# Designed miniproteins, single chains, continued (4): the designs that were tried, part 86

Each design is a single chain, and the fold is of that chain. pLDDT is the mean over its residues in the fold that is shown.

## One batch from the design tools (miniprotein)

Design m15173
Fold by ESMFold2-Fast:
Structure m15173 (fold): chain A 62 residues (1-62)
Amino acid sequence: SAAVKEFEERLRAAGLAPWLPVDGVYDERTRAAVRAFQRLAGLEDDGVLDEATRAAMDRALG
């Protein structure tokens, strides 16, 4: 997915998940990275790349 790949690229560029492959696959590693970002943003860490999580990323990372 292009959306998942963009998310992975943003997390790696920000240094939040340098271990994360940029492959566009929403796997266990991507889910763990989503949870880590959600905790930093003060959101529920459910590991779901929902609209609230995407909006928080856009605000935090540009």
Scores: mean pLDDT 75

Design m15174
Fold by ESMFold2-Fast:
Structure m15174 (fold): chain A 63 residues (1-63)
Amino acid sequence: TEEEERKKQEASLEKLREMLEKTKDPATRQEIENALKIIELQKEKGLSRDEVLAMWEKLEKEG
């Protein structure tokens, strides 16, 4: 299950990177960058969606 989720996340990362390359709007770029950070944290730390969101909220409060 986790391996399948990681493969899907990798496909999503490639798609988001393509969108980021084609997008010039700063607000849209920021949204894509935030999505990339969430997916990368999920992949690198092996966290669930809820755990990643909790960590992201903690990072936002600290930075």
Scores: mean pLDDT 71

Design m15175
Fold by ESMFold2-Fast:
Structure m15175 (fold): chain A 68 residues (1-68)
Amino acid sequence: SEELFNEIKKLAEEAIKAAKEGKLEEMERLWQEIQRLYIRFASVASEEELKEAEKFLEETGKELKKIL
């Protein structure tokens, strides 16, 4: 589960970078991949891990919305 969350974090950083560079298709692809990994992560994560991931993804979504 920690490995999945670390992968989600890496993809989130790439999505933000893609958004800043105006690569909307790449950003959408990365966001879709994050959602897929999150579903898998949620099936194995502890309650504490889920809360941390929810907070991280909410913050990432707000940053993406600000750029877009």
Scores: mean pLDDT 83

Design m15176
Fold by ESMFold2-Fast:
Structure m15176 (fold): chain A 96 residues (1-96)
Amino acid sequence: HMEEEKKRKLELADALIEAGDTLQSAARAVKYDPGAEEAARRILDEVIERMKELGPEAYEVAQKAKEIFESKDVATGLEEAGKLFREYAEKIKKEI
């Protein structure tokens, strides 16, 4: 039903925002402490698994974020991946 669809989209958007915030926080940690890179990589892996569990739409965003991460240095990759999650969340919110 329409109200259930709106609730699902809001829940998805919120999850994407949380993922984006998590990755941008990890990016800041790595920027100021290179020793945080291994922990930051694990955080990205956990975010990807979380998105996979939420369904194909969330997982598609996670796969695009992973491609961005793999094409850049760790801090820049995490920052750009976090921005991608936030941009998709805003797109979903506009559909509600």
Scores: mean pLDDT 84

Design m15177
Fold by ESMFold2-Fast:
Structure m15177 (fold): chain A 65 residues (1-65)
Amino acid sequence: KSAKEYLEEAKKAVEEGDIEKALEYLGKAIRAGANKELVLKAAEALIRGDRETAIEYLEKAIEET
């Protein structure tokens, strides 16, 4: 799978409330070549419980990939 596909799956997991699955897909996205800074910002937002900010960074990472 491409980095973009992993980011899209992570976003869906966030929208479903499955934070563990979202973090797993973010890790796969980084390994597949996603923008590490944006992905880490999304992960930090998820850990803080800031779903809105996490989705914003995920959308930006998808657009830049």
Scores: mean pLDDT 83

Design m15178
Fold by ESMFold2-Fast:
Structure m15178 (fold): chain A 69 residues (1-69)
Amino acid sequence: DVLEEMKKIVEEGLENNNYDEAAEKISELLEKVLKEKGEEEMLKLRDKITLYYQELAIKKGIGKNGPEE
């Protein structure tokens, strides 16, 4: 399940403060989904992973109202 793989990448990126590497891996998986399943599936998966990232960031005390975006 690509979504579960993406969730793991996001979690590891947040724990290690390695957002660039996590974003690269997520981008690669989204490109694979785009090629195999098309743009609509890719966009739905992107939206789901974005929501998951925000949920984890809130749990870690990383808020949109911080001194930086």
Scores: mean pLDDT 75

Design m15179
Fold by ESMFold2-Fast:
Structure m15179 (fold): chain A 62 residues (1-62)
Amino acid sequence: SKELIEKAKEYLEQGNYDKAIELAKKGIELARKEHDLKSLFEAAKLVNEALSKRGDVVLTPS
């Protein structure tokens, strides 16, 4: 899961939000299977950040 999270972060930095979301979601699934709460929260934060940058986040500061 850590490798998927690192890759998702790289795609987020490159502006490839679709790939960042895809890999972060895969990271969430692996973290759930591994019972790794730290990786789970990190991957969830990446999904929310990528969605926000795409304009898809439901709860944004406004």
Scores: mean pLDDT 76

Design m15180
Fold by ESMFold2-Fast:
Structure m15180 (fold): chain A 118 residues (1-118)
Amino acid sequence: MEVRELVEEFRVTASVIDAKYSGFEGVKDDQATVVVAVSARLKPDATEEDGRKVAEMLAQIAEEALREAFPEGKIVRVRAFYDPERRIATGIAMGIVPKDKAEEVAQRAAELARKRVE
């Protein structure tokens, strides 16, 4: 809730990366990587420390959304970063899921992440 006071706009995206392009060990031909990204543009008076804190909270939201969307999936990466030039904080979570479920998991994770930031 406090994070929302620093934010002008939230954006949520989810995408599917084919196993052969994921670069992660243990991804099989019948698996895919789902990427959930939650981004926020911060208000002009936000500090770089505020941006880093927001990015860490967005990364947690992305990870929790992906875990809830597919609990059996393997989370392989969680990242938080802040671009002070654009004032954009981004949290990313990546998980390995069955290829036939990847699009459904991506859509559900994006919906869950949006609900958490609204």
Scores: mean pLDDT 80

Design m15181
Fold by ESMFold2-Fast:
Structure m15181 (fold): chain A 55 residues (1-55)
Amino acid sequence: MLEKAKEGAEAAARGDVGTAAKLLAEAGGQIMGSRLAKEASTGEAARRAVQVANL
């Protein structure tokens, strides 16, 4: 969440509204969904981190 929010803010500062909107939507979705799918979100984040680290 924090990483995506930071990237969204930096994209907005650069005038890259499309990227900022995507990253902020993901951050907002995580905040709204934290109570509904926190474990699923955590599992997805871990899966992505493992895939990225292995590439």
Scores: mean pLDDT 60

Design m15182
Fold by ESMFold2-Fast:
Structure m15182 (fold): chain A 76 residues (1-76)
Amino acid sequence: AEEARERALKRGEEVIEEYRSESPEELLAKGRAVAAEMRREGFINPENREALLEAADEVLRRAEEEAAALRAEQAA
């Protein structure tokens, strides 16, 4: 379970880092897609469900924070 959470968080971090230079909309869309995929994996694999749901929430929160920061910077 913990290893699944670590892998999910690492994947989320890599996606956020990859799309951080694109646009806030693209970063948020990719972050949401990854979080949705993690939740789906948790539904299919009950032994990792709690870990994957927790990781999905954290990845989504990070993506929303980064997207908001980029939007604020572009609006200035």
Scores: mean pLDDT 77

Design m15183
Fold by ESMFold2-Fast:
Structure m15183 (fold): chain A 95 residues (1-95)
Amino acid sequence: SMEKEVEERAKEIASLPKKEAERKAAVLYTAGGIFKAAGDVEESLGRLERAKESYRLAAELYRTAGLVYKALGKEEEAKELFEKAEEAEARAEAL
């Protein structure tokens, strides 16, 4: 399942040295933001299937980053990322 793939990736990243794990989580967070922004643009252009794909990718990236931050004890950053993932997922489902 997609959830198991996200959990496995997060575990792999979290097993790295702390600073490397933090850098990779930050890259995933940034990538999530890029795909969310792409989804917003695609939705505004009426490209609903592309918007759905972009929002789903954003949700997956945010969720993976959130799980890494949670594993690193960064609970506030993790909560923010899980909220962003939920919003992106809900937006994809609404289209």
Scores: mean pLDDT 89

Design m15184
Fold by ESMFold2-Fast:
Structure m15184 (fold): chain A 62 residues (1-62)
Amino acid sequence: KIVEIWEKIIKEDPNDAEAWTILGLALEQEGKLEEAKEAFKKALELDPNYEAAKYALKKIEE
């Protein structure tokens, strides 16, 4: 499953803002909005200027 694949990728490279953002999007597709928000926040901790994560967080907060 997509979430499990990206969790494995993040375990090997936890400093990849793109991977955290993709995990967040996959969690959002499954309706796990709280977990998706945490993944997007983690991406922004790693790269505060990562626009995809900023946009995804803003959409969930609406």
Scores: mean pLDDT 79

Design m15185
Fold by ESMFold2-Fast:
Structure m15185 (fold): chain A 63 residues (1-63)
Amino acid sequence: ERIAELEREIAQVDRDIADLKKQIENYEKQGKEREAAIYFTALGILEAARDFLRWQLEKEREK
């Protein structure tokens, strides 16, 4: 079922976002602002991907 696939993908992206946030916190605690900024950019990309998957899920639910 496509809905179940999308929910699984969203759950995976949520896990990836949580892991990335932990990496950002670790770099910030080390004073590595440049590294933190790079991972923060990656976080923005993953959040955009999650929003897109949620939009696709809503579209499937309309059927």
Scores: mean pLDDT 83

Design m15186
Fold by ESMFold2-Fast:
Structure m15186 (fold): chain A 82 residues (1-82)
Amino acid sequence: DLEKAAAELEKAIAEDPNNGLALIALAKTYALLGDVEKAEEYLKKAESLVGKDHPAVLYAKALIYKAKGDEEKAEKLLEKAK
């Protein structure tokens, strides 16, 4: 359940706001839920902690572009995440 996953990840971030992996996971979860605004907010925080070129960040960004309907940008980001 993506909504339950988001709630558990938000609890983890409330305990440790600098948990970059939890921030990436939350960005991915909100992208899959179609909540692009929240996904972008959490991804921006994750980028500041783990770096914009981190494979997990690129993968989360690809999911956000897919949620926006930009499949071409999503595919380019997925190739970089390999």
Scores: mean pLDDT 83

Design m15187
Fold by ESMFold2-Fast:
Structure m15187 (fold): chain A 74 residues (1-74)
Amino acid sequence: SMEELVKEFRELVAEIQKILGELLKRDPELAYEKARELDRIMDRFVEAVRNNDVEAMKESIEEMKKLYEELKSL
């Protein structure tokens, strides 16, 4: 359901924000760049929700998962 996709996206955002907080202490320039990437994905997800576009919501979640894996590897 859309509600489950919103929940999954929200949980991924929270996890990414935690990693970015730690990254900010070590590499603030990279942290700001990754925060901007997060903001762009969030904007796309919000538009998908407004349009009831489940496929676009899933695509944004996959982009978010990719960002999460990239950040975990730092």
Scores: mean pLDDT 89

Design m15188
Fold by ESMFold2-Fast:
Parts: structure tokens; sequence; C-alpha cells
Structure m15188 (fold): chain A 89 residues (1-89)
């Protein structure tokens, strides 16, 4: 689980838009994880995707970040809010 989150985080920085979209889909799945460490790494990847020039990648990141806002971990919620603010700002 943690390894998958780290790989998705790394892929979220890819120059290939297909790889970034795939990373976004993985991060959506990981946003439902019960592991707070996985959710934190997921949130960091979403902040990276929020900076994408591809609107589809940003929308994918927004959906995943919205799921993380329901987390009981305040660090995860803060990171998710940063991703949403970056997409909307």
Amino acid sequence: MMEQGQQAYQQSGSSDPIVRRQAGLTLIGLSSSDDPDVRRITGQGLIQLAGSSDSRVRQTARKAAQRLLSSDDPDVVRIAQQAIDQIDG
C-alpha cells in the first residue's frame, strides 16, 4: 500500500500526460485507504497533479482530494485542501 502510494506520487510528476492520468486514478483509489501514511502520500501526489496544465488531470486530482477531506487525520485534510485551492486558484 505505501509503496503503491509512493509510486503514484512519483508518476504524478511525469511529463507524460497519460502517466499523470493513470497516477490520478491510482490516487483516487488510495484516497480511500485506512492507512494515514498512504493518505498523506496520496495528498502530496494530488498537490503535484493540481499544478498540471491538463484539465482532466486536475479534475481527477480534485475528486481524489475531496475524498481526503473526510479524513480523520488533520495533516491529510490540510494537504487535500491545498490541492483543491491550487486547482481553484
Scores: mean pLDDT 72

Design m15189
Fold by ESMFold2-Fast:
Structure m15189 (fold): chain A 57 residues (1-57)
Amino acid sequence: MITPRDLRAYRLRLQGYSYKEIGERLGISPQTVRDHVRKVEDVIAAGRHHELEAATQ
């Protein structure tokens, strides 16, 4: 399941922030940021982008 936190990390990545900067902003490690971004990318790659709409408010 995609969480609002996964989408926040992904949006910051699209804006050009590094994983380290996103991690500092969200209070998590850069490795954890990469995992959140990959979850969103996996959903997009699977063609299930409608699941992102449910997590985006």
Scores: mean pLDDT 76

Design m15190
Fold by ESMFold2-Fast:
Structure m15190 (fold): chain A 74 residues (1-74)
Amino acid sequence: MEEARKLLEKAKELLKNGDLGSAARLLIEAAKLVPGAEKALELAEKALSLYHDGQVGDARRLLEEAIKLLEELL
């Protein structure tokens, strides 16, 4: 739980600073540590794929949704 919370807070900071790729990777790691976070994991993985495809706006939206779901579980 504490490890997932630390990863989530760092991911939020990275997203605020515009580092979507690093934010997505940390959210994937956080979601893997949290039971019931399958939807958040799926969204973070899709966001990373969209980011690599240059779809930055869609990636940001999915990362924000994944963060919200993880915050509800933590």
Scores: mean pLDDT 85

Design m15191
Fold by ESMFold2-Fast:
Structure m15191 (fold): chain A 65 residues (1-65)
Amino acid sequence: MEELLKKAREAIESGNIDEAQKLIDEMLQKARELANAGKTEEARRVLAEIQSLRKDLENLKKKLE
């Protein structure tokens, strides 16, 4: 999970919108899997990171358009 977060941040920093979106979607799926496995605290932390990344990605998209 930490590796996915790091890669998503790097994709945003490099302006690679498609890669950042793919990594965010993968993290969202992992968060759902964690919640289904009863790891609700871990799932909540991942969802918080996803929300932050989505905000950064939307800001990047607006800046490039």
Scores: mean pLDDT 81

Design m15192
Fold by ESMFold2-Fast:
Structure m15192 (fold): chain A 72 residues (1-72)
Amino acid sequence: SLWEKLLEHFRALAETVVERAKTASPEEREKLKAEFERAYREAMEWARRNNAPEEVIEELERIARETLEAMA
């Protein structure tokens, strides 16, 4: 339940960032990427600190990778 909500919220953030990047200038896109990378690091640190299952860690990594690839 808690982990499902974390992943749902992180996916929603990822989708929002990708959508905003479509109409952003190159400078705005780099800022969006940096902000997303910060959010990812914070989510990952919190998940690891709270002993999240390996599947949750792997899913966070997958979402982040796909999101950053979509913004490239």
Scores: mean pLDDT 87

Design m15193
Fold by ESMFold2-Fast:
Order: C-alpha cells, then sequence, then structure tokens
Structure m15193 (fold): chain A 65 residues (1-65)
C-alpha cells in the first residue's frame, strides 16, 4: 500500500539524516525497522521520529533487535 511505501521511505530518510544504518522489512502489513549505530541516543531519536510518522499513517511499526 502507499502508506507502507511512505513509511519505508520516511524511515530511510531519517536514517540518512542521522547518519545511521537502517534495515527495513514489510512483514504481514507491519513495518519492521532495525537501526544500527554505536550511539544509543542517535538510535533513540531516529526511532522516535520514525514511530511518530508511522503512527500518523495508522501503520504498525516494530523495532527489530
Amino acid sequence: SLKEVAGMVYAMGIAVDYGISVRIRLVDGALHVSLEDIDEEKRKKAFEEIEKYAKSLGLKVVIEE
């Protein structure tokens, strides 16, 4: 769906802005996001922005370990 694509593109954009590596998967209509960086605060801030946007779209988001 367009909402799923928008969520993926947004997550990639946030990762680029923070300089963080991201891995994204669509599983059963949910966006699975993995953020990789040594800086825990960067990961937290990036995730918060991704989660906020996904919620605005009514999209389920799951953070992968």
Scores: mean pLDDT 80

Design m15194
Fold by ESMFold2-Fast:
Structure m15194 (fold): chain A 73 residues (1-73)
Amino acid sequence: SLAEEIAEKVGISKETAERILKALDGRYADSEGTVREIARRVGVSPETVRKAIEYLKEKGYVKKTSTGEFIKL
């Protein structure tokens, strides 16, 4: 699953990866405020959230739009 791939790539539990994915869906990847909010809510570093976002970009889950980099899972 995508959560298992992120957990392995980023070095977190599958449960933590699932919470990050749920929180990122429908959000903008280029928003530092969103990254910080999700990190605080899930209980991980902002760097961990950014690594998950970079993997989502690599896999094609982030769309570049006129309003920013939109995450669609």
Scores: mean pLDDT 85

Design m15195
Fold by ESMFold2-Fast:
Structure m15195 (fold): chain A 63 residues (1-63)
Amino acid sequence: MSLTELIGQILRIIGEIFDLERELEELKKNNGDENKVKSIEDQISKLKSQLDTLMKQLKNYKP
């Protein structure tokens, strides 16, 4: 994976996490469906795990 491609993937995932966190806060504010809250939390957790993996790849990147 190129450095540019890696950075692009990181930025995309960060954006997806922010969108999901916003949706989660709106659901919590409105006493929304607990199952939907859990589903979004699980999605955020998976994206954060993927982001952590990509960030480690970025730190260890050797051109």
Scores: mean pLDDT 81

Design m15196
Fold by ESMFold2-Fast:
Structure m15196 (fold): chain A 60 residues (1-60)
Amino acid sequence: MEAEVAATLAEIAATHGDAAITAALQTAVDVHHLSPEEVRTVARVAERGLAEGREAAAAR
């Protein structure tokens, strides 16, 4: 289970290249014992939130 979660985090880091996303997901895994599928779901939500935040920042 933990090895699968670590592999999923590595894939997300490789895909997104954002250390902040990876760190946030690592913290969520440690606190909530997330499955690989849950980690992928959280990553999608985080990516959307970052995209929306970047759009809001660009509008200022």
Scores: mean pLDDT 64

Design m15197
Fold by ESMFold2-Fast:
Structure m15197 (fold): chain A 60 residues (1-60)
Amino acid sequence: SPREELERRIRALEEGYQRRVRELEEALARGLITPEEFEQGKRALEEALREEVERLRREA
């Protein structure tokens, strides 16, 4: 159904977000970024996810 397709697409976006956050966590653990840069990057990813999900829901 269109709802099931939308839910699958949103789940894929959420999985992508979680993967990118893990990459930031690894970079922080390796000393490649600061805690401040980690928090900024995480917030940017959260905002992008929110915008993408809102776009998909508006197009549904």
Scores: mean pLDDT 87

Design m15198
Fold by ESMFold2-Fast:
Structure m15198 (fold): chain A 66 residues (1-66)
Amino acid sequence: AEELKKKAEELFKEALKAYEAGDIDKSTQLVMEALHLYHRAGLEDLGMQELNKYDEEMTKIQNAKK
């Protein structure tokens, strides 16, 4: 469980880096993989919280580039 959680956290970090680089498809795939790992670990609620955090960071990046 702990290993899956740590891997999912790393995938969210990589997803934000991909989003900042403009690779939206890669970012989306990394997020989906991270959510799948949270589900497998039984931490679905935590995965949804991290998804909300990801959405907030994406909004900040979009606002900074306008």
Scores: mean pLDDT 78

Design m15199
Fold by ESMFold2-Fast:
Structure m15199 (fold): chain A 108 residues (1-108)
Amino acid sequence: MSSDQKIAIQLLEELLERETDPELREALEEALELLKKETDKYKLQAATALAFRLSRETDPELALLLARALIAVLKETDKKKVDEIVEAARIPDPEERKARLEELLAKM
């Protein structure tokens, strides 16, 4: 297992231990299962970046969208779509970030 993968797994496990929202817990559990099976270095780098953002997110709606984005990245075969999700997660305005993530996830 790569160091990026180990870091991402640890972050998601720590989030899952603290999380009380059942929908976000379900998304975190699915993300962890997918992440433990992932071998693509590019997807692991993207997933690690999303896991760090998720660990710092205080808005519960954005946290759920970031968890779903992480799942989408791990299920995606198109590197361009992976890049679009990561860029959406980097938008500084929280409302624009939410809208862009919702748009991308609805198309997947």
Scores: mean pLDDT 82

Design m15200
Fold by ESMFold2-Fast:
Structure m15200 (fold): chain A 107 residues (1-107)
Amino acid sequence: MAAGDRTLFEQDGEVVGTVTLVDGGAGADALGEIMTVVGERLAARGTPALSEEELMELFEAAAREAGYEVHEVETDEELAALRAAGTLVVFTLPSRPERRLGVAPAP
């Protein structure tokens, strides 16, 4: 995958979350690891549908469980600082695109 590539989370044909790669190599690897944990948590939960807020919380929890650092930012300046610090992927919600979760490698 390349930097700027997007993965969409869909329910009933509606986009409920978006992950954008900042790094095409390490970001794709991180996304794969996080999605494995997301799948495991969804299977354990048994819930047929998620709100956008529940999906954001699930993605944050899954990223942390996969061994990544997660930072919530709401400004473009904070997002630029996270990118400079080695952010791998960014998660956003379609109803609240200003709320972003930056995922970075653990130290």
Scores: mean pLDDT 75

Design m15201
Fold by ESMFold2-Fast:
Structure m15201 (fold): chain A 95 residues (1-95)
Amino acid sequence: MSMEDIDRELAEQAVRLAEAAAEVAAEKDERLAELARRVAELLEELVRRGAYAEAASHMFELTLVVVFLKKGKVEEAEELVREIERRAEEALAAL
């Protein structure tokens, strides 16, 4: 098993976490849900371009977004999602 295979699976999990964050956010804040869906689209584009390690690098922070949303910490979740969006856009621009 290569590191690239692991990074790809983790990158695909990061996309699923962003989608899960959007679903949880939709119950509380439609704008945040739209932002989380945009993050999922950006991460999916990173996966499409083979930037697996970059996409996978957001896994922990996306897990934290889901935890913040479940705990009602919507402001903290939004700040983190916006930072992930910015970094993902910068990574795509550098490819």
Scores: mean pLDDT 85

Design m15202
Fold by ESMFold2-Fast:
Formats: structure tokens, sequence, C-alpha cells
Structure m15202 (fold): chain A 57 residues (1-57)
């Protein structure tokens, strides 16, 4: 979805800026939308990025 893709890209940008807490929030939002749409592979990738971001925060 466009919304989930946008949130994932926003999360990646925040991660690149060292804004790990905010990045984790965006990745978790993207993961939720992907799961609701049945895209479990993209959801899993987003959750892995969220976990990594939280560990760095």
Amino acid sequence: SEEAERLGMEGAWLFSQGRYREAAEKFEEAARIYEEEGDFESAKIMREWARLAREKA
C-alpha cells in the first residue's frame, strides 16, 4: 500500500538521522498496515527494522 510504503520510507529516513525512537514508531505503523493487507513478508521486514531501531534508541 502507498501508506505503508510511505511510513517505511519515513522510518528509514528517521533511522538514517539517528532518530531511532521515531523510526521504530513509523516501522511499527507500516508493519501493522502490511499485516492488515495480508503482506506478511513486508510486515516482518518492518518489524525487524523497528526492533533494531528500538535497540539503538
Scores: mean pLDDT 88

Design m15203
Fold by ESMFold2-Fast:
Formats: C-alpha cells, structure tokens, sequence
Structure m15203 (fold): chain A 94 residues (1-94)
C-alpha cells in the first residue's frame, strides 16, 4: 500500500528531523549533519519508490543510533532505532 509506505516514511522523516535538532542543541553538529543526510536519503527513497534506498537509510540510522548511545545520547539513539524500524517496514511494503 503506497499510502502506508508514505505514512511510515513521513513518520521517520519527522523523527530524524527531531533528533537532528536535539544533536545540534547538544553541540554535536557532525551527528546532526549525519542524521540530516539519512533524512535526505529517505526523501530520495520515497521519490524513487526504491526499497533498497529505504534499507540503506535504515542501516545508516542504526549505525548512528549506536554512535549516539556510545556518546551518552540515549534518547537520540532510541528515536534513531525507531526510525530505522519504520524505514525497514516501508521497504517491505513496497
């Protein structure tokens, strides 16, 4: 269902936007930039309807979640993991 995929992607984009802002507030501009790059990849995945781009975005979000957790940003890490799950689910519904 295309509407379901678009809904999952929109929720993921909202979550990625939120945690990029949180990273900037913590002074971690590099983490914020990396999260914004994942958000942009999600937008490309939606535009192309490409499940592999959704899977790539999910993998990158999981790696950033691990990085955030190692830095003590537990809330950022949890949101990134949730975004990754939404992106994997979007890929499976394409």
Amino acid sequence: DKLEVETLATLAIMQLTLVALWAKRQGDEELAKQIEEVRDLVSEAVNKGDPELFREAAEKARKLAEQAREQGYTDIASVLENAAKLLEEAAERL
Scores: mean pLDDT 89

Design m15204
Fold by ESMFold2-Fast:
Structure m15204 (fold): chain A 65 residues (1-65)
Amino acid sequence: GKLVAVVGGKTEEEAKKGGEDALKNFGADDVIELVGASGEEALRLARELSEREGLRAGVVAGSAL
């Protein structure tokens, strides 16, 4: 299945940086950026997407991962 990275960051810049790192360094096919979300919230969403859609999902937080 498609690999989707879910990225949380307190600011838009943190979320965007985490998303760029996921695409460039981790080989993610797509990124979902959550501005104002904690890494825990991003991890929860990634698990739900992985279970419901059969997607492989990873979590990257701009300042937490």
Scores: mean pLDDT 64

Design m15205
Fold by ESMFold2-Fast:
Structure m15205 (fold): chain A 88 residues (1-88)
Amino acid sequence: MDTPLVKKAEEALKKGDYETAVRYLKQLSASLDAAAGIWAIAGDDDGAKALKEKSKEIEKLAEEAERALKQGDLKKARELIEKAVKLG
């Protein structure tokens, strides 16, 4: 399945548009949480758990990056966004 949200977040990151990158990462987290629900219904409890944990970690990183941006810490925001993109 093509995950264009990860690519869009990475492109925004490379352009220095960290706010847009965070927005795409929040959308990615929501998409992964929805996918975890589908995998749980299909009987893949381990796969569902892995997707849900990944979703929560990406959401946490995106929220921490947004906080760093509000504080003017562009270096920290970039590092957090890069970490979230690698997880997606």
Scores: mean pLDDT 82

Design m15206
Fold by ESMFold2-Fast:
Structure m15206 (fold): chain A 80 residues (1-80)
Amino acid sequence: MSEEEQKKLVELTEKYVKEKIKEALSLPSKEEAIKKLEEMREGLERLAREARERGEELVAETYERLAKEVEKIIKELKEK
C-alpha cells in the first residue's frame, strides 16, 4: 500500500470509527454500549497488528490510537 493510499484509508477509518463510537453510545443500555466498544477495541488492536505485519506504519499507528481512545471511553462508562 502506498503512503497516499494509507492516508486515504486513515481518513476513512477515523470517520468510520467515530460514527461507530457514536452509535454505541446511543444504545439503550450501558452494558450493550460497553460490549460493542470492547469488540471495536479488540478489532482495532487486531487491525493494527496486521497493518504492522504488512509494513503499513501510518495505518497501524492510526488503529492503535483509535483503540486507545475507545479504551478510554470504556473506562469512563464503567466508572459511571
Scores: mean pLDDT 81

Design m15207
Fold by ESMFold2-Fast:
Structure m15207 (fold): chain A 69 residues (1-69)
Amino acid sequence: MNPAAEEGRKRGEGLPVEVQVGLVLRGIGAAYDAALALERGDEAGVERAAREAGVSVEAVRAGAEQMLK
């Protein structure tokens, strides 16, 4: 699984399934935004994507790198 989606899943652990799915999708969206930022060399864009989605910069960066393969 994408690392940002996995962090979203962990944050939703113990919550209803519909909330868990929402957090996973939010993590995937953050990884996608970070991938676009990395392609243009915008390191600050990666940090913004992580902050907006409530996931770590490390998870978002790893997820973005996975999408860029």
Scores: mean pLDDT 77

Design m15208
Fold by ESMFold2-Fast:
Structure m15208 (fold): chain A 56 residues (1-56)
Amino acid sequence: VHPVLIEIAAREYGVSPETVRRQLEAPDEALLREIARRAGISPETLRRRLDGLRAK
């Protein structure tokens, strides 16, 4: 995954780039739900966006 896309996602979700990278490498469902909640989106929406990020 391109580093700039990780940084953009981190800014969008209000988390660190390291948190985004960890979710991409070792998905944690509880952390995913917490990030989605803080970002004001559904966990399903966040999962789809992270899956799209992996494809890039």
Scores: mean pLDDT 75

Design m15209
Fold by ESMFold2-Fast:
Order: structure tokens, then sequence, then C-alpha cells
Structure m15209 (fold): chain A 91 residues (1-91)
């Protein structure tokens, strides 16, 4: 389970980095890169006990992407959070 969650978090980070590359505003690029870094750190260190925290970080990333108009990226991160929450419910 943890490896599947780590993979999903890495995919979410990649989606935020893609959104960053679409931005021309430096401040927005910085915010998206920081959100992606948080997901990369979680992907490296997440354990079964940290699943609620991982889901929360993914949801925060989704909110940021949505606020900046990156609807596809926001949807991807929301799905990542749901997948993590489903894994928690199955445990």
Amino acid sequence: MAEEVRRKLREAADALLKAMNEETDIDKQVELSLAAMQLIVEARYVTEEDLPTAARIARRGAELAKEMGHEDVARKLEQTARDIEAALAAS
C-alpha cells in the first residue's frame, strides 16, 4: 500500500510541476513548486500512519491549482487524495 501511495504522490507532484511550467507569474511558479516539493517529501517518507497527512497535502495542492485556474491539475490531485483516503478506509 505505501508504495502505491508514494507513486500517487509523485504523480501529483509531477502534475503541479506541469502547472508551474504553464505559469508566467513568478510568484505563482514559486507557490506551485513549493506545493510540489511538499508532495515529493511526503512520497519519500510516508508511512501507513501518515496517510491522513498525505491526503491533506494532496488536497491543499488541489486547492492551490484550482485557485490558479489549473482545473485538470486540481482534479488530478483531488483524485490522489481520494485514492489515499480509500486506502485508509480499507486498512
Scores: mean pLDDT 81

